# Ledger of designs, part 13: designed miniproteins, single chains, continued (3)

Each design is a single chain, and the fold is of that chain. pLDDT is the mean over its residues in the fold that is shown.

## One batch from the design tools (miniprotein)

Design m8422
Fold by ESMFold2-Fast:
Structure m8422 (fold): chain A 89 residues (1-89)
Amino acid sequence: MEEERKKIEELKKKAEREVKELVKEIREEHDLSDDSLAVLERVERETLKRLEEIARNAPTVEEAEKKFKKELDLFRGVAYLVVAVEKTL
């Protein structure tokens, strides 16, 4: 339905914003090597692509919300792993 599709699109935009805001925060707070930046940019692109796929394929708002949350949790974990690796160099 049109209303459900609009809600899924809003949730996608919110998730995309959270991904982009986290990348900006990490870049501003940490002096990352070129290798770490390349990994972060790749993970960002792959995450944004998966958010788009979820928005297209999710049958309900509830399923979309659940999948967006899992993707954001995964992205945060990987992003902070990149930061942790940088701190040990």
Scores: mean pLDDT 83

Design m8423
Fold by ESMFold2-Fast:
Structure m8423 (fold): chain A 102 residues (1-102)
Amino acid sequence: SPVVHVTDEEARRILEEEIAEAERVLPSADPAMQAAIRAALEVARRYLAKGRPLEAAGLAQLAAAVALGDEETAARLREELLRRGVAEADLDEAEAVGRAQA
């Protein structure tokens, strides 16, 4: 079976759509979800600006889990991203953003 290859362009388009939706939802979300959305948006925008859209989504999810205090999900996401080859420094950056929004 053919492997579906996600391009940087496709990943960028998906993330830009997700960022726009998150920005629309943010004002009506409860305070805990607002913290998670802000953490995710900060990381997503930062890594899109670095030209790294394929990593941006996973790092944004990690930041959101940390902001929510979901330690189990954050640990699982960190391990998954490390296995995909995301640098430990980038994981530490995403977690720091999550902690700052918590």
Scores: mean pLDDT 84

Design m8424
Fold by ESMFold2-Fast:
Structure m8424 (fold): chain A 86 residues (1-86)
Amino acid sequence: SLAEELIKALENKDYESAIELFEEILKNEKEIPKEVVEKLEETLEELKKKIEAGTATAEDKKAYLELSTLYGMLLIRVALGLLKIV
């Protein structure tokens, strides 16, 4: 599933694939597993800590910007009843 592929991309720090998979989930899916949401939150917290510590790479900063934007869109879609966390 797209959800399983997204978790794998995040685990492997393959942020380019993670961004593409997350965009596809937000456009095409009506449900998102809680495990995906939790992994996204964990990844964003890790990237934020690197940025605040001054240890983030340019790739880390780009990943944080793009994933946090998509995460915001996820929260809005959930609030509007367009997406369900399962």
Scores: mean pLDDT 89

Design m8425
Fold by ESMFold2-Fast:
Structure m8425 (fold): chain A 78 residues (1-78)
Amino acid sequence: PSLQQALDALQQAIDNNDFGSAMRYFSVIRTRYPDADISSLEQQMIDRFGSGAQGIIDAYNNGAVPSDSTIQDGIQQL
């Protein structure tokens, strides 16, 4: 998927209150497009989903990587 497709999918998941899809698309963006500025989307995730989203965002900012299956699932949904 393109960066724009991933950004649009993440925004849609946030708007739909879909935590699982938002986390998958966030993982795809952070893994495939690490230089993308998604600070606004990260704040929207925290505002919508609370500490669960904060924990995942903090883990990625500290160098955690998702499993290949999580990334592939997110790519297939885009």
Scores: mean pLDDT 76

Design m8426
Fold by ESMFold2-Fast:
Structure m8426 (fold): chain A 64 residues (1-64)
Amino acid sequence: MNAEEQRKKMIEALFESARLAAQALRDGQLPLSAAEVRADLTAMMERAGLDEAERQRALALLDA
């Protein structure tokens, strides 16, 4: 399997997950604080091999 193509799909999925988590936080639907969601997303992005700039871009979606 092409690792570069898999990485792109994984990054897209992580950004979409961050957007959905941000919406759920605003709607009060998550039994987690914004800090806990940020920590969970950071851990997932580190496991996925995202660099600091990519992580900052995804986390910015939580602050919107």
Scores: mean pLDDT 74

Design m8427
Fold by ESMFold2-Fast:
Structure m8427 (fold): chain A 64 residues (1-64)
Amino acid sequence: SMLEKKLELAKRASELYEEAKKVITDPEKLREIQRIVSDFLIALSEGDLEKAEELIKEMEEIIK
């Protein structure tokens, strides 16, 4: 179950990053997204699923 949840969160983060690359024209904002993706990968490696979900929400707020 934890592995399946990690894969689901990773898929969502990947989709958000691909969307960000298409819609964000400001390189500073795209760099911010890249930092969040890096932090997200660390959270997943640490098993911190709550932090990973918070970081996904941060990406969504920046993109939308």
Scores: mean pLDDT 86

Design m8428
Fold by ESMFold2-Fast:
Structure m8428 (fold): chain A 89 residues (1-89)
Amino acid sequence: MMAKMTEGVKGALEGGVTAAKYGTGESLLRGIGGALSAIGLGSEEEFTGKKPSKDQIIGAGELALLGGKSSEVGYKAGKKGLESAIKSA
């Protein structure tokens, strides 16, 4: 379960790295990192074989957006990976 969720998170990170090559750099990756960190820090219980909550996913996206315009691009990349993780879980 957690391994599949980690796979989705990795997909979001790889998508962000690809986007960063085209759309610039470190700030985009930090936006994605912020979203992933919020999910990872949100609840250990959600990651013990249960699917992440809808609010947890939304919150991670909102944190990425609050980080600024660069984080908006990161949020979109992260969201796609997280949706894949949820489907896999």
Scores: mean pLDDT 48

Design m8429
Fold by ESMFold2-Fast:
Structure m8429 (fold): chain A 74 residues (1-74)
Amino acid sequence: MSIAELREWLRATLSPEDFTMVAAALAEAEKNLSREETEELLREMVELLEAGASIDEVLKRAAARIKELLAKQK
């Protein structure tokens, strides 16, 4: 799936408040990460939500992944 398709799935699945938090994390990722890394992050978030993970767990995992990828780019 494309980044646009994954983003629309999240928008349809999450509350507006939860989606706003996810969108903020994705904006930070897009600014600092490659397109491929951002797509992988989005896919991981979707997979976690489909597996029944809470939004807090998904956001915590996303933040950790962004930090890991940023450290690799430095």
Scores: mean pLDDT 77

Design m8430
Fold by ESMFold2-Fast:
Structure m8430 (fold): chain A 81 residues (1-81)
Amino acid sequence: MLPSREQVRHRMEDVIARLEPEHPRFAAYLREKFAYAEENLSDEQFVEFALAMMSVAHELRAGEISEEEAIEVLDRLLEKM
């Protein structure tokens, strides 16, 4: 079953809070894009985009991707929605 918007919101708030100390600019980017997604995307697109944001945030925290690469991946995904 797809997670509810409420469940996704709580997980995203946790992810952003964990990023903020080391990646404050990316945390701000995620807050802006998440707000946009809540207002403009369908439930299916919202869940898809939120999962992508969480995945990219984990890769950034693991040092597998740069902040610039993370932003590019998310911007490209959002353009397709």
Scores: mean pLDDT 84

Design m8431
Fold by ESMFold2-Fast:
Structure m8431 (fold): chain A 109 residues (1-109)
Amino acid sequence: MVEATVELTVPAIASADGKKVTVRATLEASPKAKEIEVRVETADQHAEARALNAPTVSAEVTVDKSALVRATGRVIGEPGAKLRITVEVKTEGLYTSTAEGPEVEAKEP
């Protein structure tokens, strides 16, 4: 089994109206992935989710003040297992923005 990790950092900007911002990270993995894990964290909080033999896993945090959010995806699988992380930033009652990370492949040296 081989392992690969991907990371994406996005700003979550809280509105002056006191509306909450939900940041969701979704990890998509190829069929060669056996275990996938996603983590979403700020300085004050984190959320983590793990799945076995699943094509996707998601975790989310909700912030009420502007924060830098770090999303980390991890895959364990066969050589050639691929993963990609997508982060959605949703402001309560307003727009959703999406950021996509690069596709990463777990390779033997």
Scores: mean pLDDT 78

Design m8432
Fold by ESMFold2-Fast:
Structure m8432 (fold): chain A 94 residues (1-94)
Amino acid sequence: MAEEAYKLGEEGHRYGVRGAKEAEKRGDYKGEVGAGTAAAMGGMVASISKKSGEADEKLYETAKRAYEGGKKAEELARKGDGEGAYEAGFEGSG
């Protein structure tokens, strides 16, 4: 679980960073904030998972949520759906 949580958190971070950059290119502040929030959560979960060497089901669930939210935020930001990217990014932080 710890290695899986780390990998999901890192992937969520990378998707969120890419989504934020796509939103920034479009001048979409909401999409940038949403995707950036998912990126921050993914990075935080990855850091905790790596340092502790342990991941309970809650940390794994948070990592998976950050992964799904970040991935969806990037997808929507690329389509120019800033409102959707914002919603998806914040869902990934929950």
Scores: mean pLDDT 78

Design m8433
Fold by ESMFold2-Fast:
Structure m8433 (fold): chain A 90 residues (1-90)
Amino acid sequence: TPESELLREVALFLQAVRNKDVAGAQEHGERIVKLLKEIGAEESVIKEVQELIDKTVDALRNGNMEEAMKHANEVARLVIDAILDYRLKS
């Protein structure tokens, strides 16, 4: 289901960030945004998640793990909230 795919992509995104895998963080971040659009998440939420993914990737490229994890955790929170909203509409 789109919900289970989103949860998996969030887990892979967080794992890539922990492993300092910039390419993996970008790939899984792009899949998160695509799946949020597929479940009909609010445009403002999609924009905020994209901006936080970009900040996560930038922090990883600069070696700032504290900022990378902070932004990545914000992505996870927003995605979980979007999944809950989608489930309540089902």
Scores: mean pLDDT 89

Design m8434
Fold by ESMFold2-Fast:
Parts: structure tokens; C-alpha cells; sequence
Structure m8434 (fold): chain A 75 residues (1-75)
């Protein structure tokens, strides 16, 4: 399962824009989340795919929470 961090970043950016965030704010959160995912993938590269997936899912969920919180503030 090879999902590039760029694909994750683009997905997060699209989600932020859908939530009503400005492109700049959505891109900032997407970039930060992608960097964190890359760091976690590197730290967990010697672990099982299940452990890697769990770690990446937690980072992605945190990025989504940041997107939602910003969208609520921008209402």
C-alpha cells in the first residue's frame, strides 16, 4: 500500500476547501499534516504495516480535527 504524502496533502487541502477554509489556511494544515505523516512513516518504517497504518491514521485524524476547528472559527 503506497500512498504518497503528496496525495494525502491534496486530499486534506480539498477537504479544507470544502469546509469553507481559505486556500492558504487549508494548504497550511495540509502541508503540516503531510510532513507529520512523512515523519511518522519514517519513524515506523521497521514496524508492521498495521502499526504503520494506525500511526498514520492518528496523524490524519488530528489534521482533520484542525481543519474542522478552523472551519468552526471561520463561520
Amino acid sequence: MKIGTEAARESMLAEGLRLGLSEEKAQEVADETAKRMAEIAEKNKDKSLVEQGNALTKVAMEGRREMLALAEEEK
Scores: mean pLDDT 75

Design m8435
Fold by ESMFold2-Fast:
Structure m8435 (fold): chain A 98 residues (1-98)
Amino acid sequence: SEQVEFLEELVDLLQKAVDLAKKARDTGNQSDLEKAKAVVAEMKALVEKNKSLLDPSFYDSLLKSLDDALAETDPMRLEILLGSMLTSVSTLLVSEKK
C-alpha cells in the first residue's frame, strides 16, 4: 500500500538520521550534525507531502518532533529524539502491515 511504502521510506530515513546523529556525537563536528539535520529536513518534506496518509494527531505530533529535531544543537539530544520518532513510526508501520 502507499501508506506502507511511505512509512518504510520514513523508517529508512530515521535510521539514517540516527546513525548520523551518533556520528556527530562521536566526532563533535558541526558538519556531521548538519548532515543529520539535512536528513531530518528531507523527512519533514516527505511527511508534509504525505499528510493525508497519517492520522491528524500523529501527523501533528511527528511534525512537532521534526521541528524540535531541526532546532536541536546537541547531537546526544538529537539522537534520543530521533530514536523516539523511529520507535513511534516503526510501531505504526507494524500495525499497518497487518
Scores: mean pLDDT 89

Design m8436
Fold by ESMFold2-Fast:
Structure m8436 (fold): chain A 64 residues (1-64)
Amino acid sequence: SAAGEAASAAGRAVSATATGDAAHWANLGGVRGYIEAAERGEDAAGAAKATRDGALQGMKDGGA
């Protein structure tokens, strides 16, 4: 879906700046953000933002 593609691109952009464990936590946080956005019925832009914000938060919680 367009929302899924936008979310995937946003998450990948964040994780590309990290390696190893940081990338792992970014991916977990991004997936959580995407699921929460989908549950709220967010559009592609909202899903991308939630995925990006979740990925950044995941990195902070797990490795930063």
Scores: mean pLDDT 73

Design m8437
Fold by ESMFold2-Fast:
Structure m8437 (fold): chain A 87 residues (1-87)
Amino acid sequence: EKITKVKVSVTKLADGTYEVKIELEATSKEFAVKASKEALEYLKSLGYVPLSASIEEDGTLTLVFATEAVAQAAATLAEEYIKKNYM
């Protein structure tokens, strides 16, 4: 099983926080969920702890950070982690 596509976006929310959305295409939804869970744990292990995190049934990972700089760094790290370990 593998991730076939990764799409990452960073969006400023109305409250001044920043949303990182990681959308995956995978050979199975269960594998996409696994990849997102492991990417989130990887970010936390590096000190990138989000204000909120959610993983949808399709594996879409949504994270919220207080600043644009932290959100952008987390987005880049998560994308590279998934590409290296799951693609």
Scores: mean pLDDT 88

Design m8438
Fold by ESMFold2-Fast:
Structure m8438 (fold): chain A 66 residues (1-66)
Amino acid sequence: SDVEAALRIAEDSVDDTTRQYNDLSDQANSASSNPDVYATLKAQMDQAKRDTEDGRGGVDAIRASL
């Protein structure tokens, strides 16, 4: 069904933002000696975390519709 397809897309999106967060976290660890770079990466990590949390909420809403 279209709803099951939408669920798969939503789950893939959450996986993508989770990977982005982990990649940014690794970059931040490598940039710990540069405060400007660290601050930029931290802001991007905070955004990726919000996107992941929002995406999980979307997945839960789609599952509730099944």
Scores: mean pLDDT 84

Design m8439
Fold by ESMFold2-Fast:
Structure m8439 (fold): chain A 94 residues (1-94)
Amino acid sequence: SKEEELKRLVGEASRLILELRRLLEEIRRTDPSDPRYPELVERARRTLRELEEVARRILEIASEILDEESFAALREGLEATLRELRERFEEALA
């Protein structure tokens, strides 16, 4: 069902958010001259892109099955989380 797919995608998004936060913290603690640094940055970039794709899929399904108020709350929460993570990624590279 669409409800079960939404549930699975939300779980996937939660996993990606936790992984990205872990990677961003590791990047902040890693010297840019460390050989691991480019790999961490590329993994964080890929994780952010995957999260953005999953969020898009969540919003597409949610728009069909959730009421207006629940959908608006989910969209605002996802957009706020993505904005925070993008900002943290840019800050980690500065």
Scores: mean pLDDT 89

Design m8440
Fold by ESMFold2-Fast:
Structure m8440 (fold): chain A 75 residues (1-75)
Amino acid sequence: SMRERMLEAALKTAKLYKTEGIEAAVKYTAELRYEDVDQGHAALVVVYKMEGITLDGVKEEQLEAAEEALREIEE
């Protein structure tokens, strides 16, 4: 359940980044972090990885969800 929600958040963030740009993706990530920290961190990892930036202090499950989402979007 939590894994599925983190993956869904990460996928939605990646799609927002591609379709509406970084500002829309960052806004979604900030709103999501306020409501659910795990989903928000998974979404944040997506944005940072798409920008080529490494994040410290991320849980393994958050990183895994972000990486899976990026694989699905980037094939």
Scores: mean pLDDT 80

Design m8441
Fold by ESMFold2-Fast:
Structure m8441 (fold): chain A 69 residues (1-69)
Amino acid sequence: SHQSQIELQLSKDQLRVVGEGTDKIIELRRLLREGKISEEEYKKKVDEIVEETKKRVQEIKAEAQQRLA
């Protein structure tokens, strides 16, 4: 059904966005281990990625709700 298709796409989009955020954090951990960024810069960038990922998930959910309306 139209609803089932929207719900499946929502799940796929959410998983992709969370995965992208996770990959960015893994790369930041590598840079921290190599001494290429400070601990303070690492924490700040992780917080920014978490906030950005949360906003993207909220946007995807809002778009799905608009498509159901």
Scores: mean pLDDT 86

Design m8442
Fold by ESMFold2-Fast:
Structure m8442 (fold): chain A 79 residues (1-79)
Amino acid sequence: SRDELIAALERSREDLRRLLEQVRALVAQGDYDAAVRLVEDSGLFSPEQVAALRAGADPVAAIERAIAELEARIAELRA
């Protein structure tokens, strides 16, 4: 149902928020490679997205964008 889908998306959003907190801590320490590995190991991003991070894309910005996309999808489903 729609409610079950919303609940699943809310769980994914919570997982991304926890990942964001951990990645921000690693980036603040200068551990960029560890931050990218954590994103890869999370399984929440495609191989293409992970390749972009390895090429120098901002992992914090990538997670923030993913959260925003999920929030937009949840709002759309609730409308």
Scores: mean pLDDT 87

Design m8443
Fold by ESMFold2-Fast:
Structure m8443 (fold): chain A 55 residues (1-55)
Amino acid sequence: SLDERIAAARAEVTALGDRVLQLVREGKPQEEIDAAVSRLVAAGDELHALEAERA
């Protein structure tokens, strides 16, 4: 269902956000942080598109 897809997308956004915070806390290179942020932004865009389908 659309609600199940939204729930999965929200879980993905949370996991990617946690990854970005972990990389920052561990002092990883900016290039690795930027790559993780790009994935987070893409996942957020997907979540937004799915939520818009429900409206």
Scores: mean pLDDT 86

Design m8444
Fold by ESMFold2-Fast:
Formats: C-alpha cells, structure tokens, sequence
Structure m8444 (fold): chain A 79 residues (1-79)
C-alpha cells in the first residue's frame, strides 16, 4: 500500500528521467500521468492518516524531484 506506492513512485521518476534523456516526450507524458495518479492516491492515504511522518518526508523528497522535472518541462514549453 503506502510502501508499494512509494516504490512505484521511485520507479516512475526514474522512467521519467530516462524518457527525457532519450527525448521521448510521448513516454515522458505517459509517465507524468502515472505519477499524477500515484500522487492522488497518496493524498487520499494522508487524509486517512495512513502515512507516517517518515513516509511523508520520503514522498515529499521524491515529489520534489518530479516537480523539478515538471518545472523544466514547463520552462521549455514556454519557449
């Protein structure tokens, strides 16, 4: 559940980086959609009080990495 979602999120961030390195924007967008889905599931688990403070910090660190990529993609799209 929470641990499984954290593992999935880490894999998706790695796949996002791989897709961007290969200039595969279609795969990058597909991976971003999966990340957004996982993020919504984490928000539901947080509302249920099922996420520990340590898990929340780990999730936030992973989301920061994804957010940095989203920021870079947004900046390029503005060009």
Amino acid sequence: SVEELIEKLKELVKKLKEALENNDWKKAQEVLAEIQKIMKEFEELKKQGKVSPEQKEEIEKILKEADDFMEEVGAKRRE
Scores: mean pLDDT 76

Design m8445
Fold by ESMFold2-Fast:
Structure m8445 (fold): chain A 67 residues (1-67)
Amino acid sequence: MISDHINSINTSIDNSNTELSNYKSKLNSAISNGDSSSASSYQGKIDSLDTLISHLNSVLSDLKSMS
């Protein structure tokens, strides 16, 4: 059932947004502390999560148009 897949993707988006918020908080702390190594690592995680969330939203849009 397409609705089951939509629900699973929405859960993945919610989880990814939670991780994104956590990494943004960690990035701000690393920058404030002058920890450029940690800041670079957290920025990489943020970029990856932004890409994933964008992809999941595209898939979600496609699934909704198929139902």
Scores: mean pLDDT 84

Design m8446
Fold by ESMFold2-Fast:
Structure m8446 (fold): chain A 63 residues (1-63)
Amino acid sequence: DRRLERQMLAAQLGNAFMNGAKPEEIRELWERFKRVATPEEVAALSAHLSREYPEQAKAAGIP
């Protein structure tokens, strides 16, 4: 179920940012999220993460 996988990956990304996970771990989760999410969902989560965690998002390559 792509919707469930997408929700789980979004939750894992949020948790990773809150707990200061390594940039490479965040990047792996982000790349996997992009494979199961729509372009609109990718843009929305990218904007949210870059606003809330600008340094971590930049380090992980999230625009």
Scores: mean pLDDT 84

Design m8447
Fold by ESMFold2-Fast:
Structure m8447 (fold): chain A 80 residues (1-80)
Amino acid sequence: TGQVEQARRAGERALEAVRAGAPVEEASDLIGDAAVAGLSSPNPEAREAALRGLEEALAVATDPEVRRTAQNGIAALRAA
């Protein structure tokens, strides 16, 4: 339960940073944190929550580096 909520919150923070136009490094770090939260949990619902957050962040991301980081995170979550 706590791991799913942590992954969801990490994804939400990443999305909010991307929407707010946060610096590329900050947005990329938050996207990475969300991916790690999903990958580090043995609970598949945490992986799904992280994946959803990163897909939403990618949908609104315009910066090429932020988009690449989100795509890499999505690929890692889907491959696991």
Scores: mean pLDDT 85

Design m8448
Fold by ESMFold2-Fast:
Structure m8448 (fold): chain A 92 residues (1-92)
Amino acid sequence: MEFLRKSLEAGIKSAEELIKEVERLLEIPGLSEDLKELARKAKKLGEEAIKKGQEALKNNSDKKELLEANLELGAAAMAMASVIALARKELS
C-alpha cells in the first residue's frame, strides 16, 4: 500500500511543476486566446487534483481513495502536458 502513497507524492510534485510551466506560458504575449483558455482550464484541473491528493495523504485514506487521487492527478498532468506541447508548437 505504501507504493500508492509514494506514487501520489510523486504525482503531486510533477503536477506542481506542470502548473508552474502553464503559469509561465500564460504570461507569453504571443500565445492565442484559445490556448490561454485551455491552459487556465488545465491549471484548474491540476490545482484540484493536487488538493485532492494532499487530502488523501493527510487523512490516511483507504486504497480506493488513493487510487482515485492517483488517477485524477494522472489525468490532470496529461491535460497540462498536452496544453504545454500545443503552446510550444504555436510559439515555434
Scores: mean pLDDT 86

Design m8449
Fold by ESMFold2-Fast:
Formats: C-alpha cells, sequence, structure tokens
Structure m8449 (fold): chain A 90 residues (1-90)
C-alpha cells in the first residue's frame, strides 16, 4: 500500500524532471497533487487507491492498465496525468 504511493510519487517526479526540466520542489508538489486527486477518484468510484496508483504507474511505463478498473475510472486517471503535464509546461 505505502509502496505503490511512494513508487508513483518517485516516478512522477522523475518523469517531470527528465522530460520537462521541472525542478525537484515543483515536481514533488505536482506529484503530491496527483496522489491527492487519485485518492479523490478512489473515493468517488469506491475503488482501492492501490488499483488507481498501479494503473497510473502502468500507463507511465507504457504497460496495460489493471483489469479491475472501469473505462470511466481510466478516463479520470488520464485527466489527472494530462493536468500534471500541463502544469509542468507552465
Amino acid sequence: MKKLEEELRKLVVELLQTRFGVDREEAEKIAEEVVKKLKEIAKKHNVPFDLLAESMINMLRKRPPVDELTPEVLVDISSVLQEAVERARG
């Protein structure tokens, strides 16, 4: 449980720094917002946060999403990623 949240934060920070040149402090802030929004999506759809975190990690690593998630949840996850990318671009 804590491991997936930590892995997601680290992966988001790494990608924002390497792909968008975002500094560590701003990248960590964006990663925290991503985690917060995923927790809100988890509550909205009554789905465990771990499934959302794993699915987002898989999307970032170009792996298939987890089978337990509905298309509606996957759209919400994709929207969180899109917003994080837009924030990184300024």
Scores: mean pLDDT 79

Design m8450
Fold by ESMFold2-Fast:
Structure m8450 (fold): chain A 94 residues (1-94)
Amino acid sequence: SLQKLLEEYKRIQEEAEKLGLEDTEVLSPLEEEYALRVLRMVTEQLLARAETDPSVTEEQLRAAIEALRELIARTPPRVAAVAEEARARLEELL
C-alpha cells in the first residue's frame, strides 16, 4: 500500500539522519529505481481496484492521496515527481 511505502521511507530517512547522511544520500540510484517501480505498481493496482471493486471507499482514496502528499514532501525530486503524478490520477477518481 502507499501508506506502507511512506512508513518504510520514513524509517530509511530517520536511519539516514542518525548516520548524518545528506538528503541526496538517503536513496541509492538502485533503491530510487525500486521505489519508483513499487510506487507505479501500487498506484496502478489501486486505480484498477477503484474501477472494478465497489468496496474501494472514498476514505481509502483520500488516505492514499495523503500518503502521496507526504511522500512528495519527503522524497528526492525524481520520486516526488512520480508521487505527484499518482496523486493527480487518484484525485480524478474523487
Scores: mean pLDDT 74

Design m8451
Fold by ESMFold2-Fast:
Structure m8451 (fold): chain A 86 residues (1-86)
Amino acid sequence: MEKLREEALKAALELVEKGIELARELFPTEETEKEIEELKANLPASIEAFRKNAEKAPKEELERMLAEKPELVERAEREAERLKEE
């Protein structure tokens, strides 16, 4: 169970990192960098909140979250491509 919670946290962190990368590509502005800095400053608190929620989550919910990660990444990449074409 603990390994599944750590895998879910790693998946969430990878999504955040991918989101930061896409934001920099789509909106290369000082405002975007400020938002990224604020996100990173709040990241430790967000990780703690995630860990607390993961402790209460049933195994099935954590497994579903991990299974949905590839689809969420594909959706984000597809939306980014749509914005680049505009």
Scores: mean pLDDT 70

Design m8452
Fold by ESMFold2-Fast:
Structure m8452 (fold): chain A 58 residues (1-58)
Amino acid sequence: SDAETAGRLAGAMGGGNEETVRRAEEAARKALDAGGSPGEAVQAAGEAMNEDIAAGRS
């Protein structure tokens, strides 16, 4: 899905592990479900990635 693609791209760019990528995918899906654009979904995924990294999660 677009959410999975956005999450995987954000994860790859941010250097996250599989769990971090999964959380990024979930953030992207949430943004799309709220009526956001694919670009907004990618932004949400990237923000979730940065939060995980800042929290010291893998």
Scores: mean pLDDT 70

Design m8453
Fold by ESMFold2-Fast:
Structure m8453 (fold): chain A 82 residues (1-82)
Amino acid sequence: MTPEQEAETLRKVLENIKKLSASKDPFERDVGISLARMLASVLLNSGKPLSPEERRILEEAAKDPAFSPEVRKILRDLLKKS
């Protein structure tokens, strides 16, 4: 897979987390937090460094108020460890 395709996949995953974070349903918001934790675990356990584009996408998401505070914290912690 090209780095551009990997970055596009990451964008799609984050867009789904963003939609769940904006949900009026508390269950859907909790699912969004769980998906963010799973994403962070997968990326940290891959043993492969983040590409510059993937890092940029994650840095933008970590600062985006449309994500819940819990999701943004997970993404900041991911960036610090990667």
Scores: mean pLDDT 82

Design m8454
Fold by ESMFold2-Fast:
Structure m8454 (fold): chain A 61 residues (1-61)
Amino acid sequence: MQPVFKLYTVKEGDTFDSIVEKYKVPEEYVEQLKEINGLTDPNDLKAGQQVFVYAGEEDIS
């Protein structure tokens, strides 16, 4: 299985932690999600920024 990500526009007051909770991101994918968004600090999100968020898993086999 492979994680599926989609684009999300960050809103004022959003944090990486709140996005993880809202989309129920599994802990195993949190680090990968940080890497694909190039986040050094999970709090380095700005309103209007587009980021990838977790959208589920896809079976590729």
Scores: mean pLDDT 72

Design m8455
Fold by ESMFold2-Fast:
Structure m8455 (fold): chain A 68 residues (1-68)
Amino acid sequence: MAPKVSVREFVELLTGLTPSDAALARVEAAAARTQELIENKAPIEEIRAATQELMAAMGAAVREARAA
């Protein structure tokens, strides 16, 4: 549980746009996966791939929010 700022609030703060629940779920899933791999000392290539997925999910959320 995020004690200060949710992913939704963070995206709204940065972009002024409200992403969909589906977009937020994708970002949260990617973030959780990246965190789990880091905690489990996974190979750097897996951590890098998960980080790229997180960045892609964030970009997709922003693009979806910008759709009319």
Scores: mean pLDDT 73

Design m8456
Fold by ESMFold2-Fast:
Structure m8456 (fold): chain A 79 residues (1-79)
Amino acid sequence: SDKDLNQATDIVNRILGRGLGSTDSDVRKAAYDAVIAFNDAVLAGVDPKDLLKAAEEASKIDDILESAKTLAEKLRKLV
């Protein structure tokens, strides 16, 4: 649903905003990889509920690097 897609996008943007804004190049690279993974999942027509679940699970991880990596890995598994 549009609501699930909007919620997933908001959570993803919060994780990616923290990651891409990092002074650590490894964190920025992981966030960039997650941008690609999210775009690929959206273009592949992945169910917004599955996108939301992946985003919520990644958002529970306090470490930015681990959060971004987990987001990318979960999104790639959905494609």
Scores: mean pLDDT 88

Design m8457
Fold by ESMFold2-Fast:
Structure m8457 (fold): chain A 70 residues (1-70)
Amino acid sequence: MKYTAIAIDLKTRKSITVTGADSEEEALNAVKEKLRELGIKGAIVFIFEDANGDPLAERVVGIKAIEVPE
């Protein structure tokens, strides 16, 4: 089982995707790190459970609004 996190920047509405995480927490932490690297302060994150690595068969397991410290 793998997890994908998709973050939507609240300012630009651009999406950032992180795939291949082994847990929901790992996916969230990986996307938070990516957002910090990109200087994004606020995003809505969708966390998906990948069905056998197929993103089209994924289901949303978490939705979180996050603020990333500077």
Scores: mean pLDDT 70

